# Designed miniproteins, single chains, continued (2): the designs that were tried, part 80

Each design is a single chain, and the fold is of that chain. pLDDT is the mean over its residues in the fold that is shown.

## One batch from the design tools (miniprotein)

Design m6942
Fold by ESMFold2-Fast:
Order: structure tokens, then sequence, then C-alpha cells
Structure m6942 (fold): chain A 109 residues (1-109)
């Protein structure tokens, strides 16, 4: 059945995405943790409500938050740029791995 084969291929595709997300999550968590530690040290005198709002933004999208901070904090720009470059290199590696795994996932007996 054509429809049953499509459902099996969709389930395989969903599994590959889940596996790749699990591979990326530790890297995203590491960047998030580094930014959280930086903000807690640099802005320790800020009200907890304001600090928690910034931390929530980092947790939702660490890459977009890091990019925005690099644009607005010239004193820390070099550190943020270095982290962005490292993250880009890691994302490129993960993308290459993902494409390779997609071809393996399409491997039918």
Amino acid sequence: QQQQLRQQLQQQSDRVRTEQMQKISPVLNQVSDQLEAYLREKYSDWPEVVLNQLLNLIREDPLATLRAMAQHDSSSKSQFDAMLNQLRSLYQQVRDDYQRQQQQGLQVL
C-alpha cells in the first residue's frame, strides 16, 4: 500500500529529526549556560525579575540572543563573536552529519 509506505517513511524521518535534535541540544544548552553565567556575573545587581526575563530569552533562542548581545555590547563583542563562530562551525558539522544520516535513513533493504 502506497499510503502505508508513506507513513513508514514519515516515521523514519521524524526519528532522524529527534536524534539530530538530541545531538544539537547539548551544544545549545552549553551556549545557554555560558550566557546565563556571564549575565549573572556582569549584571548581578539587576533586579531578579529583569534578569530572569533575559535568561528566558536565552533559553528560548540562545543563538538569536547571542547575536543580539554581540550587536549591543561592544565590550563583550569579541567574546560573543567567538562563541557565534564556534557555534556556526558546530552547526555546519551537525548539518553534514544530518544529511549523511538522511541518506542512511532512506536505505531500504
Scores: mean pLDDT 61

Design m6943
Fold by ESMFold2-Fast:
Structure m6943 (fold): chain A 60 residues (1-60)
Amino acid sequence: MGLRVVVIEDYEAKTKEELSLKKGDELEIIEVVDEYHVLVRNLKTGEEGLVPKRVLRPLE
């Protein structure tokens, strides 16, 4: 299983490659893409996409 994170701020996708997020969603990090973005999978919906790191917190 990849690293689990929780969404701390709602985020609306700006491109088809991004994923829209709701505060409290649990995600799995698939890949660190760059300094600002990760590829994640939403554990509730099964959707995958790029999201900004700034809206995520590691789930302990």
Scores: mean pLDDT 81

Design m6944
Fold by ESMFold2-Fast:
Structure m6944 (fold): chain A 70 residues (1-70)
Amino acid sequence: MIDEKELDRAIGDIFAAVVASLEKNPKLRELIIEAARELVDKGEPVTLENIRKKVAEKLGVEKIEDFPEL
C-alpha cells in the first residue's frame, strides 16, 4: 500500500489541481480526503481521475461529466 507521506503528497497534488472547485464547494476538500483514503484501502491509485469518480459518487452523480468543473 502507499506510504502515508506519499498519500499526503498525492492529496496535495489533487488540491492544487482543483483549487477553483475547492473555492466553489468547501465540502469538496473533505470529500477528496475521504475518496483518497477509500482508494488506498482498496489498493487503487490515488489519481485525479479516480478521485473525481469517488467524489461524484458521494455527491450523488452517476457520471464524471456531471461533476463540477475543475
Scores: mean pLDDT 68

Design m6945
Fold by ESMFold2-Fast:
Structure m6945 (fold): chain A 55 residues (1-55)
Amino acid sequence: KEEILQEAIEVVREFVRRGEVPKALKVMNEVLDALDAGDYEKAREIVEKARKEIE
């Protein structure tokens, strides 16, 4: 749980640093929605997909 949130925060900070605030908000909202639903697999997939966009 905490690990997924930390990785999501890192990705969000990178999008903000790049000036891509709408993408940062989208990633954070999608991760939080998945975690609230108890879907840790989906939350992890969202973070991995977003990480690929910034690498």
Scores: mean pLDDT 80

Design m6946
Fold by ESMFold2-Fast:
Structure m6946 (fold): chain A 67 residues (1-67)
Amino acid sequence: ADERIAELGEKSVEYAKLAADFRAQGDEEKADEYTEKAIEYSRELARLLSEHTGAPVEVDEEGIRAA
């Protein structure tokens, strides 16, 4: 469980940073691709964290898309 949570968290952050970098370069196609990947990993991470903690964990999907 811990390994998967760590992996999802790392990939979520990595793809969000890549999306921001591509958007800054004007590469909207790659920015959108990595933004959606970041959101997918964030959703899975939030689901697993909510299951483990028993408390709802929210994903700021609009914040990720706006970055």
Scores: mean pLDDT 76

Design m6947
Fold by ESMFold2-Fast:
Structure m6947 (fold): chain A 73 residues (1-73)
Amino acid sequence: KKEEEAKKIYEEYKKEFEKLAEELVKAGYPEELVKELYKKAAEFFEEKAKEEKDEELKELLKKLAEYAKEKAE
């Protein structure tokens, strides 16, 4: 169950971030703002991963942080 929940959260966040980036650019926001938002997301997920005691969720949060960090480049 935790594995299924973790995978669902990961996939949902990836899709939401992709849609958010597309909508922000479409609305005329600069790509630099989108990158800043991803950087903040990476920091958030890294902090949550440090607090998480469940190994599967901790690993998922680390993957989300890495994904956001890559998008922030």
Scores: mean pLDDT 74

Design m6948
Fold by ESMFold2-Fast:
Structure m6948 (fold): chain A 60 residues (1-60)
Amino acid sequence: MKEVEELRKKAEGARAAIDRLNAEAQASTPEQQGAFQKGADVASKIADEYRKKAEELEKK
């Protein structure tokens, strides 16, 4: 199912962005950590949304 594969790929991309932001936060000043945490939170919500949509499509 192409749509499921594309949604999984998008979720994986968002997860990669979270990993990158977390790594940068660990190497950053306290001032910058807030911005990276906010970015990671947004990416996490996007990844969860794509994953949920892919899962629902697989059930149908």
Scores: mean pLDDT 77

Design m6949
Fold by ESMFold2-Fast:
Structure m6949 (fold): chain A 92 residues (1-92)
Amino acid sequence: MHPLEALLKGANALYQGKYDEAIKYFEEALKSPSKYIQALAYEMLGIAYEKKGDLEKAAEWFRKSADYFEELGLTEQAERSRKKAEELEKKI
């Protein structure tokens, strides 16, 4: 499956509350050689795990997303994902 198609299908599943299905699609998107698509997939995995109530895994995925966005020079996206991870870590 194309990584962008996987991200779109995952986002649709996430919107429908199908969190396990969304996670499978985002894991498929991680097979992309694009660091930007990988950063997006990590952010979406963070959101999916947060919605499942797995705050520890959600924080881990948001941290990975922040690191990848930072390496890409996408400072605002990196800061957003980092703040989200810190917020979730306070609830664990």
Scores: mean pLDDT 88

Design m6950
Fold by ESMFold2-Fast:
Structure m6950 (fold): chain A 66 residues (1-66)
Amino acid sequence: KKKEENLKLAESIVRVLRVNGLDEATADRILEELKKLIDENPDITPAQISEAAARLVAGAPLATET
């Protein structure tokens, strides 16, 4: 399932961030935001998930302006 693969990608990204010193609470928040994004956008691509994760790490909100 596309959703299952996207969820695994989100978990992998957050795991890498935790290994690189990201706080557990911040990592959990990023994971929840990515899970919500995937749930609301079933056609989301892996590239969009990676960009969303990078924006969340930088403290930027996920904009739907496009």
Scores: mean pLDDT 74

Design m6951
Fold by ESMFold2-Fast:
Structure m6951 (fold): chain A 59 residues (1-59)
Amino acid sequence: SLEELKEKIKEEAKKRGYEITDELAEAIAQASNGDEALARGLLDMAIKEAKGKKVLELG
């Protein structure tokens, strides 16, 4: 489910030393259409765009 994918995204971000907002995690899950590999790719992009921030946010 999208909710399960959202939680997996949050745990993956935490394992990589980041906090992620519920809003961004939900947006990634929805954009991934349930695909875990695509969701991880989108999380990777969010982390690269963060440029030293420890909290990943939508916007």
Scores: mean pLDDT 82

Design m6952
Fold by ESMFold2-Fast:
Structure m6952 (fold): chain A 66 residues (1-66)
Amino acid sequence: SEEELLAKARELLKEGDKDFEQGNYESAIKKYEEAIDLLRKADPNSLEAGVLELAAATHLQIAKNK
């Protein structure tokens, strides 16, 4: 379901943020990319999915620049 997809994406984003905070940038990048891949399968009109994808994409770019 959409709700399950969004929940999985939120969990991946949290895991990525934890890895990022610990300096594990490569692991964080993988988690953010997985979250984005899941969110791209969501309804394109979903505000929640859009906000989560923006957050994941922003954190991904920061992690890649480390």
Scores: mean pLDDT 85

Design m6953
Fold by ESMFold2-Fast:
Structure m6953 (fold): chain A 93 residues (1-93)
Amino acid sequence: HMAVATVTAKAKSPESAEKAARLGLQVADAMGRAGVGVRSATYSVDKEKNVATVTLVADNEQGARLAAEGIKEALLASDDADVTEVSYEVKPL
């Protein structure tokens, strides 16, 4: 069964939130190409709250969770995106 992962990152500025969203999308795309089973990914940015959200659809819950963890690790390790916290949730489709 397919699953959706929603990754939420809180940033220190609107610019950092946009950078975080774009980086998260790039990581999701890379993991899809690497065979993790990511089918699609999109992002949104709340510039008033400095929140970036990356939503991805994966072949199964394990793939969704692996992709969400990969995005979280990349965002927290990024020097370009000034991210203070990252969380995610996974839901079956």
Scores: mean pLDDT 86

Design m6954
Fold by ESMFold2-Fast:
Structure m6954 (fold): chain A 63 residues (1-63)
Amino acid sequence: MIDPLEVEAAILEIAAAVYKTIGDYEGAAEYYEKAAELYREMGKEEEAEELRKLAEEYRKKAE
């Protein structure tokens, strides 16, 4: 049975990718951070850490 939080996190990752594609790096960073928080709540530390790194990287690109 798939966890609803995992589905929500996947949707947030897709939203982040869309924002990145249109050049909205602040929006991309925000959605990657939200996805990371959901993975953290699910106890998936490795996945949460990778998404946090992506969020930080895009936050830097946005200034």
Scores: mean pLDDT 81

Design m6955
Fold by ESMFold2-Fast:
Structure m6955 (fold): chain A 51 residues (1-51)
Amino acid sequence: MKIELTEEQEKARRRRAELAGIDYETFKLMEEDPEAAIERLRKRAEELRKQ
């Protein structure tokens, strides 16, 4: 499912993603499927810690 945003909402979302240290694609996924986004971030954190 896709969510339509105004230009202002998209800019605000992009800035929030940057402030959170998350790429826009992952941040967008958090809004559409937060569980999948959280799991992806968790796995990335584990990979970095292990290396």
Scores: mean pLDDT 70

Design m6956
Fold by ESMFold2-Fast:
Order: sequence, then structure tokens, then C-alpha cells
Structure m6956 (fold): chain A 121 residues (1-121)
Amino acid sequence: LRAEAERLREEARAALARGGAELSRLLDRAREEARKTPEAEKINELLDQALSAVSQAVSSSLEDALGYLNRAIDLLEEAEELARGNPEVQRLLREARQTLSDTLATVAGLVSRAEELERAL
């Protein structure tokens, strides 16, 4: 039970790291495309805050990581609204939000399973 719970927490940590790496790549592309918009500075500020939140998620406890991922999703949603005049930036930000949502669901599911096994211990 402990070994299985530990493995699930390690899988959650790995999923979080993969999600963060994919997000960084998508946001770099979004930042480049956002240079063509009047709202580029504000969009880039929100993207920097989202990356900071994901960095906090990767370095925190798995339980706290869920809160930071939700914060990043909210920031990307705000950036997507500002990018309304640029379909490519909106597409990249939607992909980024989907990546974070998938990461959040994966991490939450793995943590929940680990906690169930830890309670059965």
C-alpha cells in the first residue's frame, strides 16, 4: 500500500513536470504571436504570472499544486480574452489551458488514489 501510494505520487509529480514543460513551449509561441497585438504587454504579463504559478505547482506539495494550476488556468483565460482580436494567440492559449486542465485532472486523480491507499494503510 505505501509503495503503491508513493508510486502514484511520483507519477503525479512526473505528470506535473511534463505539463509544465508543454505549457512553457506553448506560451513561448503565444508570446511571439502576441507581439502583433496592441495588448501584447498585458498578455505577456499574464503569461509570466501563469508560468510563475506552474513553477510554484512543480516546487510545492501535490495538494498545493492543484491550487497553483487553477490559478494558472484563470490567468490564461484572462489572457485569451485580451487576445480576442488574434485567432492564433487565442488558439495557443486554448491549447495551453487544455494542457493545464489535463495536467490538473491527472494530478488530482493520482493524488486521490494515493490518499485512498494511504488511508487503507
Scores: mean pLDDT 85

Design m6957
Fold by ESMFold2-Fast:
Structure m6957 (fold): chain A 61 residues (1-61)
Amino acid sequence: SLPDEREVKEALVLMTLALIERSEKNLTPEQKELINKARQALEEGNVDEALRYVKEAIKLL
C-alpha cells in the first residue's frame, strides 16, 4: 500500500532536518530557531507545523 500524506510529510521533515544537521556550523541563529521549532512540532505530533518551519528554514539557506 502507498504511504498516506502524513507519513510522506513526516519523512520529508526528518530527511530535511538530517540534511541541515550536516551543515549546522553554517546556520544563523534565526535558522536554528526555526529548526528547533520544527523539532518541537514534530515531537508534539504536529507534522504540518513541523513541515512549515522546515520550509521556512530552507528559504533562508
Scores: mean pLDDT 78

Design m6958
Fold by ESMFold2-Fast:
Structure m6958 (fold): chain A 59 residues (1-59)
Amino acid sequence: APSEAERQAEIERVRAALRDSYLLFGVPEAEAQAIADERAVPLLDARLTGRETARRLGE
């Protein structure tokens, strides 16, 4: 199983990516961070449990 440190690193990557995406769409930084924090863990969990969506994580 992945370590908790690895999970935290993935959460931070997803959070940063979501925040940056919302910033590019003109969402204020504070709001973008709040949305990213709320969505990052659910998105990561869906990604890890949804092998059918593994293509979304492909190279």
Scores: mean pLDDT 70

Design m6959
Fold by ESMFold2-Fast:
Structure m6959 (fold): chain A 59 residues (1-59)
Amino acid sequence: MEEENKKHAETTKKLGYKAADELPDPEKAKKNVDYGVEVDTKMLNELNEKKKKEKEKKE
């Protein structure tokens, strides 16, 4: 996983960006938001699975 992070940083350097310049990247912001949404979605999906499993137990 660290290997992938290094490749991502290297790609940023090739684009002319410097690690010293913490320029806000809108794509990074979207990825952070997606991560939070994914966690919430998994929780809801798990709750739905439990309810369906209970209904199947009822015959």
Scores: mean pLDDT 57

Design m6961
Fold by ESMFold2-Fast:
Structure m6961 (fold): chain A 96 residues (1-96)
Amino acid sequence: DIEKLIEELKKNISNPVRQGIMIALIVNLDELGADPSFLEELVQMAINNESLEDIENFLIDWLRKNAKTEEQLKAIEAAREKRKKAVKNLEKLINS
């Protein structure tokens, strides 16, 4: 139940930027049909205050495992490179 995961994030993450990012992430992944065990793992990483970089790496690894074509893999790698800078900038903002 996605509502339970959202409530766990709200209860355990005090930083509003981090909380909002993680809620948006799990809602979007749920809509894309991500399995409940993967969503639960992401929520636990977020609650355990894992870095956004580690959470992003876990997401990218899951996307790679679910890729069906070489074109999809290339798109994932291109997205990862663009997102890597954004993730570092967001983490600096959260930690400042």
Scores: mean pLDDT 82

Design m6962
Fold by ESMFold2-Fast:
Structure m6962 (fold): chain A 82 residues (1-82)
Amino acid sequence: MLEEKIEEKVREIQELAREAAEEGLKAGIPKEVVEQLLKDAELLPEEVRKIAEEIGKEEMLKLLEKRVEQLRQMIEELKKKA
């Protein structure tokens, strides 16, 4: 159950990062900055698993949820500039 939620949040983060990149380009953010944003949002399944083993799956899920909120806020700010 927690593993499925973690996978769902990782996928959601990847989708939001792509949306943030597109909105960033529309808002006139330099391509290099957008590429860095995408790179920072990329979570390798192996790294997610390793972190979850260190801090616990519930704490990992909380970190992923925080990342989702950060990306949603970023998208809203970018839309205000476009």
Scores: mean pLDDT 74

Design m6963
Fold by ESMFold2-Fast:
Structure m6963 (fold): chain A 103 residues (1-103)
Amino acid sequence: RKEQLKKEAETKVRVAVGLAHAVALGMAGVDEALAQEIRDLADQALAYVNAGDWKGAAKYLEQLAKKVDEAAKLSSPDLAKAAEETRKKLLEAKKLLEELDKL
């Protein structure tokens, strides 16, 4: 059970972080500072996952979701929709990491 949950959590984090990097790429021409913050938070979340620090990773995913929500408010309708879906996937990954940390 724990090994399966770990694989699911790690996979969902990698997918969500990849989507966050795509949002940052779309934001680079609009707000480079916000784009860089999104990239840095995404990289930190992955670093904590790779270190097995599920609680630390969950904290960074929550911060990343907030920055992606900020990006959605500054974006074209298509990029805003992609950012909102990305935020949703980041919060789903966070919940799995919080469940994994309790085991």
Scores: mean pLDDT 85

Design m6964
Fold by ESMFold2-Fast:
Structure m6964 (fold): chain A 60 residues (1-60)
Amino acid sequence: MLEEKIKELAEKLFELNKQIRALRDEAMATGDKSVVEEAQKLLEEATAINREIIRLEREK
């Protein structure tokens, strides 16, 4: 049960990291502040998921 939850979160984190990388590349190319802000929001989500994974791993 916990392992399944951790796996789902890890998969979500992997997809978020891909999106963050793409947005950072776009921000570097365009200088668009809105793209930078979007990347920051996804970074906050990724950080929250990382913390949740750590929490669940401690529940094992």
Scores: mean pLDDT 81

Design m6965
Fold by ESMFold2-Fast:
Structure m6965 (fold): chain A 87 residues (1-87)
Amino acid sequence: MLSEEELAEIEEAFKLFDKDGDGVIDREELKELLSRIFGRELSDAQVDQLMREFAKYDKDGDGRLDLDEFIEMVRNSIKQNIAVFKK
């Protein structure tokens, strides 16, 4: 589970990649942000798994995630023991 400190760090990272300040990230920005959080570039299989979770949390269906959707995706990915996080 994400601690409050980890959650604040994720929010900081999200805002760094949200260059336009519109409160959303696209898929390319998401890949870079996840690489920053996990400390390395993700494999294609790991990215594909996370993109399936992305679709679940994309409430607007616009192909972008806001901060709340991103946090929920990361929490659920951690709970599902995705190898990039738990290894």
Scores: mean pLDDT 66

Design m6966
Fold by ESMFold2-Fast:
Structure m6966 (fold): chain A 75 residues (1-75)
Amino acid sequence: SSVEAAAQQVREIAERAAEEIRASESVEEADRIGSEGVKEMLKLATESGSEEVFQVAREGLRRLGEIIAELEARE
């Protein structure tokens, strides 16, 4: 279904962003990557109109925020 496809795309965006954040050279770069990932995930969730896709996006946002916070704590 279109909802299942959108949820999968959001999961893929979150995983890609998480990997890029972990590979980033600075907190500023990580914040930029995270911001773009969040924007892309929320755009897909909004376009889907599905609470399921929004829930997947919220979990992705939480994960990215935790990774960035860990990087900030180490700098």
Scores: mean pLDDT 85

Design m6967
Fold by ESMFold2-Fast:
Structure m6967 (fold): chain A 65 residues (1-65)
Amino acid sequence: SVSDLVAQIRQAIAAGDIGSVLRLLRQLFDQLGRTIDKSLVQQLVAAIQAGDTDSAFAVLDQLLA
């Protein structure tokens, strides 16, 4: 479900697992029938690489808005 994918994305962000985040985001947006904002994806990846979980969750919320 959509909520299960969002929960898995949040867990992957907390774990610093960028590969899982990108795979799950693709699955989520395919399910929603929406196009992913690639600039926000780049910001999300940068935040995860920096270990900035708060910024990563904020960018995820922007992606889902």
Scores: mean pLDDT 88

Design m6968
Fold by ESMFold2-Fast:
Structure m6968 (fold): chain A 101 residues (1-101)
Amino acid sequence: KKEEYLKKAEELTKEAIEKAEEAIKALEAGNLEKAVELLREAAAKAKEAALYYELAGDYEKAEKAYEAAELAVKAAEAAEAGNAEEAIELAKKAIELLKEA
């Protein structure tokens, strides 16, 4: 079970990174609405990854994935407010944490 949970967490972490990277491209293109959608998807994937890391007993990776989810939510809120530069910075920080997980 532990190995299955870790594999699921790693898959979700990769999906969260991909969504956050797509969101940065949308922000750079001025598509704030698309970026918000992608950032909220990234946050959901990162939070789910954190739960699977907890089930696997990897609490350090779970904490990083949870922090990344919170940053992705803040990035979505910044994008909704029209703050594309802040949203990009927050999304990049989320990706860094997910890559460390």
Scores: mean pLDDT 90

Design m6969
Fold by ESMFold2-Fast:
Structure m6969 (fold): chain A 98 residues (1-98)
Amino acid sequence: MTPTAQQLYDQGVQYLNNGDYQKAVDLFDQMISLDPNPSADALFNYGIAYMNLGKPRKAIEAFEKAIEKDPNNRDAWSALAYLLHLMGEDPTPYLKKS
């Protein structure tokens, strides 16, 4: 078993934690290309990277996919509520589910 997708994920998380959001996105894009069924955690970190790059629409898409895979991911619900608030939308429906 070759841990290629896992290796890309681990590297992406490392760059994310170091504040290198562009490299994190690039590595997560490569991971998704190899594994079209990424985990909720991977989708959440993908959303965080896009949020920090100032791409809130792509961040929202990633967080929605993370919630679709794991509806109990409270951090993804909170991140969605935060982004909707920043965009002038009512986050109340998302806050009630977290």
Scores: mean pLDDT 79

Design m6970
Fold by ESMFold2-Fast:
Structure m6970 (fold): chain A 87 residues (1-87)
Amino acid sequence: MKEEAIEYLKKAEEYLKKGDLEKALEYLERAFELARESQDIETLERVLDLGQKLYLESLKAKDKETAERVKELINEVRREIARLRGA
């Protein structure tokens, strides 16, 4: 499970580097789902970091739809980290 989440994070980063924001988000969402199921705070923090980078690139690309979806994902990741930390 953890290894699969890390693999999806790697794919998300590769697509982000290629400028394929839609596929980067797709793989990032899959990584988040696996990290949430495994309650892996370390991987959730990595999803948050990559999500913030993807959000910035979406804004630069003027891709409002992808930027909004990434912002929603970032908020969900932050809530999950807070929940797991008992905040």
Scores: mean pLDDT 85

Design m6971
Fold by ESMFold2-Fast:
Formats: sequence, structure tokens, C-alpha cells
Structure m6971 (fold): chain A 76 residues (1-76)
Amino acid sequence: SPALSPEEARERLEAEDPTMTPERRRILEALRERGEASVAELARLTGLSPGTVSRHLRELEAAGDVVRRDGRYRPA
């Protein structure tokens, strides 16, 4: 199970937005730099697991920050 370390909890508090984690910001930055990427490409670019990337992308898509088409993601 993904465990929230004391360091990760502290980073989330310092972010001032409980929905915008450092991992989500990293994914959005990678998408903005690439223009378009798959889950596997984002996992490679960010150093996160594909499962973690997929979860964050689903939440970002629901928030309107990214759009999905043909298995690839783009910044909204």
C-alpha cells in the first residue's frame, strides 16, 4: 500500500493545496514540457510508478487540468 511518509505529509502541508501534491505538479510540468504523453512516458519522465501516475492523471482529468485522447494525455 502507498504509505505517506512524514516528509510527504510535510510537503503536502507546505503546498497550501491538499489536492495539488508535488507528484501532481511534476506530472503537469512533464506534460507541459512534452505537450502530450502516455502513462508509461510520464512514469519514466517523473520517476513515479505507472499506477501512481495513472491515479494522479485520473484526478487531474476530473479537475479539468488534463485531457485524455487515444490513451495519451495533454495539458488542458
Scores: mean pLDDT 74

Design m6972
Fold by ESMFold2-Fast:
Formats: C-alpha cells, structure tokens, sequence
Structure m6972 (fold): chain A 110 residues (1-110)
C-alpha cells in the first residue's frame, strides 16, 4: 500500500528531524546536516509515492511540499553564506516539518 509506505517514510523523517534538533543543541552542526539530508530523502520518496497515485489533490500537496523542501535547502545555503549555519539549519528543519504536515494532511484526505 503506497499510502502506508508514505506514512512510514514521514514518521521516519520526523525522527531524523528530532535527532537533527538534538545535534544542533550539542553544537554538532555536521551531524545535524546529515540527519536533515536523511529526512529530505525520505520526504522526497513520500512525495513520489503520493504523485504516483494520480490524485490531483495529492499531486497539489506534493508540489506544495516540494516548495517547502526548496525553501529549506535555500535557508541552509543562506546560513552558510552569512556565517550563521545554526539558524540556517533551524529554518531548514521548520520548513521540512511544514512539508511533512502538508503530506500527512493530504494522506488523511485519501
């Protein structure tokens, strides 16, 4: 079941974002980045599963989630450029959490 697989991927992504937050608190920004990257990979897999359903509302939510991932990646890059990597990672996590919420609400409507 593609819907149950997508749910599992989003739950695993939430666990990785929680670990990323814990590493930020410890000052280990490199490990925080690694867990953020793992979360992005899982969210992107969930997006592809939802798009594959061919449901217009699910596709719309998947595209909205992709925009949030794009903003997360941009926030991380901006943080590096301005020398505030911690704030960039925190903003990235916030937008990835929004992407997960969008996808979870879409799944509940299916």
Amino acid sequence: DKIEEAKKLLEEAKKYLKKAKEYIKKGDLKKAQEYIDKAIELIMKAIELLKSLGNPEAIKSALEAEIEIGIARLSRAVGIVVGDEEEGLKKAIEHLEKAIEILEKAIESL
Scores: mean pLDDT 90

Design m6973
Fold by ESMFold2-Fast:
Structure m6973 (fold): chain A 78 residues (1-78)
Amino acid sequence: KERELLARLLRALAEVAERLGFTELAERLRRAAERATESEEAAEEANRVGAEAMRAIIEAGHTEELRAALEALRKEAE
């Protein structure tokens, strides 16, 4: 279920963002995650928000936190 996996990815990114102090970004990611399962257009928007969040976290130098969250998500998806 691709939309459910996208929603999980955004929630994982939201947790990382919140721990890093990016509270507003975390809220935006959670909203996008909730909407990702509503329609294909919402899923496309969620994908864009997720990509922007990943870039922001990487540019801020928090690639290890991002990698750990993605690894945890991948194991849960198996």
Scores: mean pLDDT 78

Design m6974
Fold by ESMFold2-Fast:
Structure m6974 (fold): chain A 73 residues (1-73)
Amino acid sequence: SEEAERYHAEGLGALAEKRYGEAIEYFEKAIELDPEYAEAYRLLAQAYLLHSDAPEDRAKAAEYRAKYEELKA
């Protein structure tokens, strides 16, 4: 959807500015609107890895990376 694409673009902007928490929020909104948005899952996984080395963030990154791999097939 156009709205999901807009949130994805906002997330990319937040990543570029190293605002990782905001990037996560934007990408999560994008996948809520379009659950098959493969690129949003890929970037959400990356944003979690960049946000912190905490086990929960790494687990979230792995989960979203798995969804990306599933969707791109």
Scores: mean pLDDT 87

Design m6975
Fold by ESMFold2-Fast:
Structure m6975 (fold): chain A 61 residues (1-61)
Amino acid sequence: SAMEEVEKLLEEAERALEEGRVEEATRLISQALQHIGDNKIDDPELLKRLAELLERVREAA
């Protein structure tokens, strides 16, 4: 499902951040954002996880 694809992208972004691959994490987050928009996903937990990852990328950059 679209939600499962977003979850996979966020999981990969978390791994990229832990490996210090900030640029790759940013690309994965951008792909997740596109899927969220295209599929009109409004899941509070998933959006919260996305917001936390965006903050982590901002802190790491």
Scores: mean pLDDT 83

Design m6977
Fold by ESMFold2-Fast:
Formats: C-alpha cells, sequence, structure tokens
Structure m6977 (fold): chain A 79 residues (1-79)
C-alpha cells in the first residue's frame, strides 16, 4: 500500500464517520449541526477521490453523492 492509498482509505473512513454523525444529528432535529457534518463529509470524500483508485474511489463517489443529497435536503429545511 502506498502512502497515497493509505491516506485515501483514512479520508474515506473519516468521511463515512462525518456522514453518519450528520445523519444522527439530522434524526435529532439538529439541522445546523447536520449541515456542517455533511459539508465536512463532502470535503473528505472529494479528497479521498483525488488520491483513490478502483473500489476505494467508487466508495468515495457513492458517499459523496449521499452526503450532497443529504446536504441539499437540510438546506431546503433551513430556508
Amino acid sequence: MSREELEAEVLLAMADIYLHLGKLAESKGDFETAKELYKKAIELYRKAMELASGPVRQEAERGLKEAEENLKKIEDKLK
């Protein structure tokens, strides 16, 4: 495993944690916290995609899409 591959896996894992924390905050009605957590997840997924290839990149793309969709829903609630 190269350092770039390891960094991508760490970024993906961190992004997944932020995505799940965002969902937890959203389930509790804390939409401002959910918004910030989804934004952090999006940033980390994008960084993972820059360093990743193959399955790790595909997982990061999937997580990015989910985080972006969830963020859009939160932004619609915070009108």
Scores: mean pLDDT 86

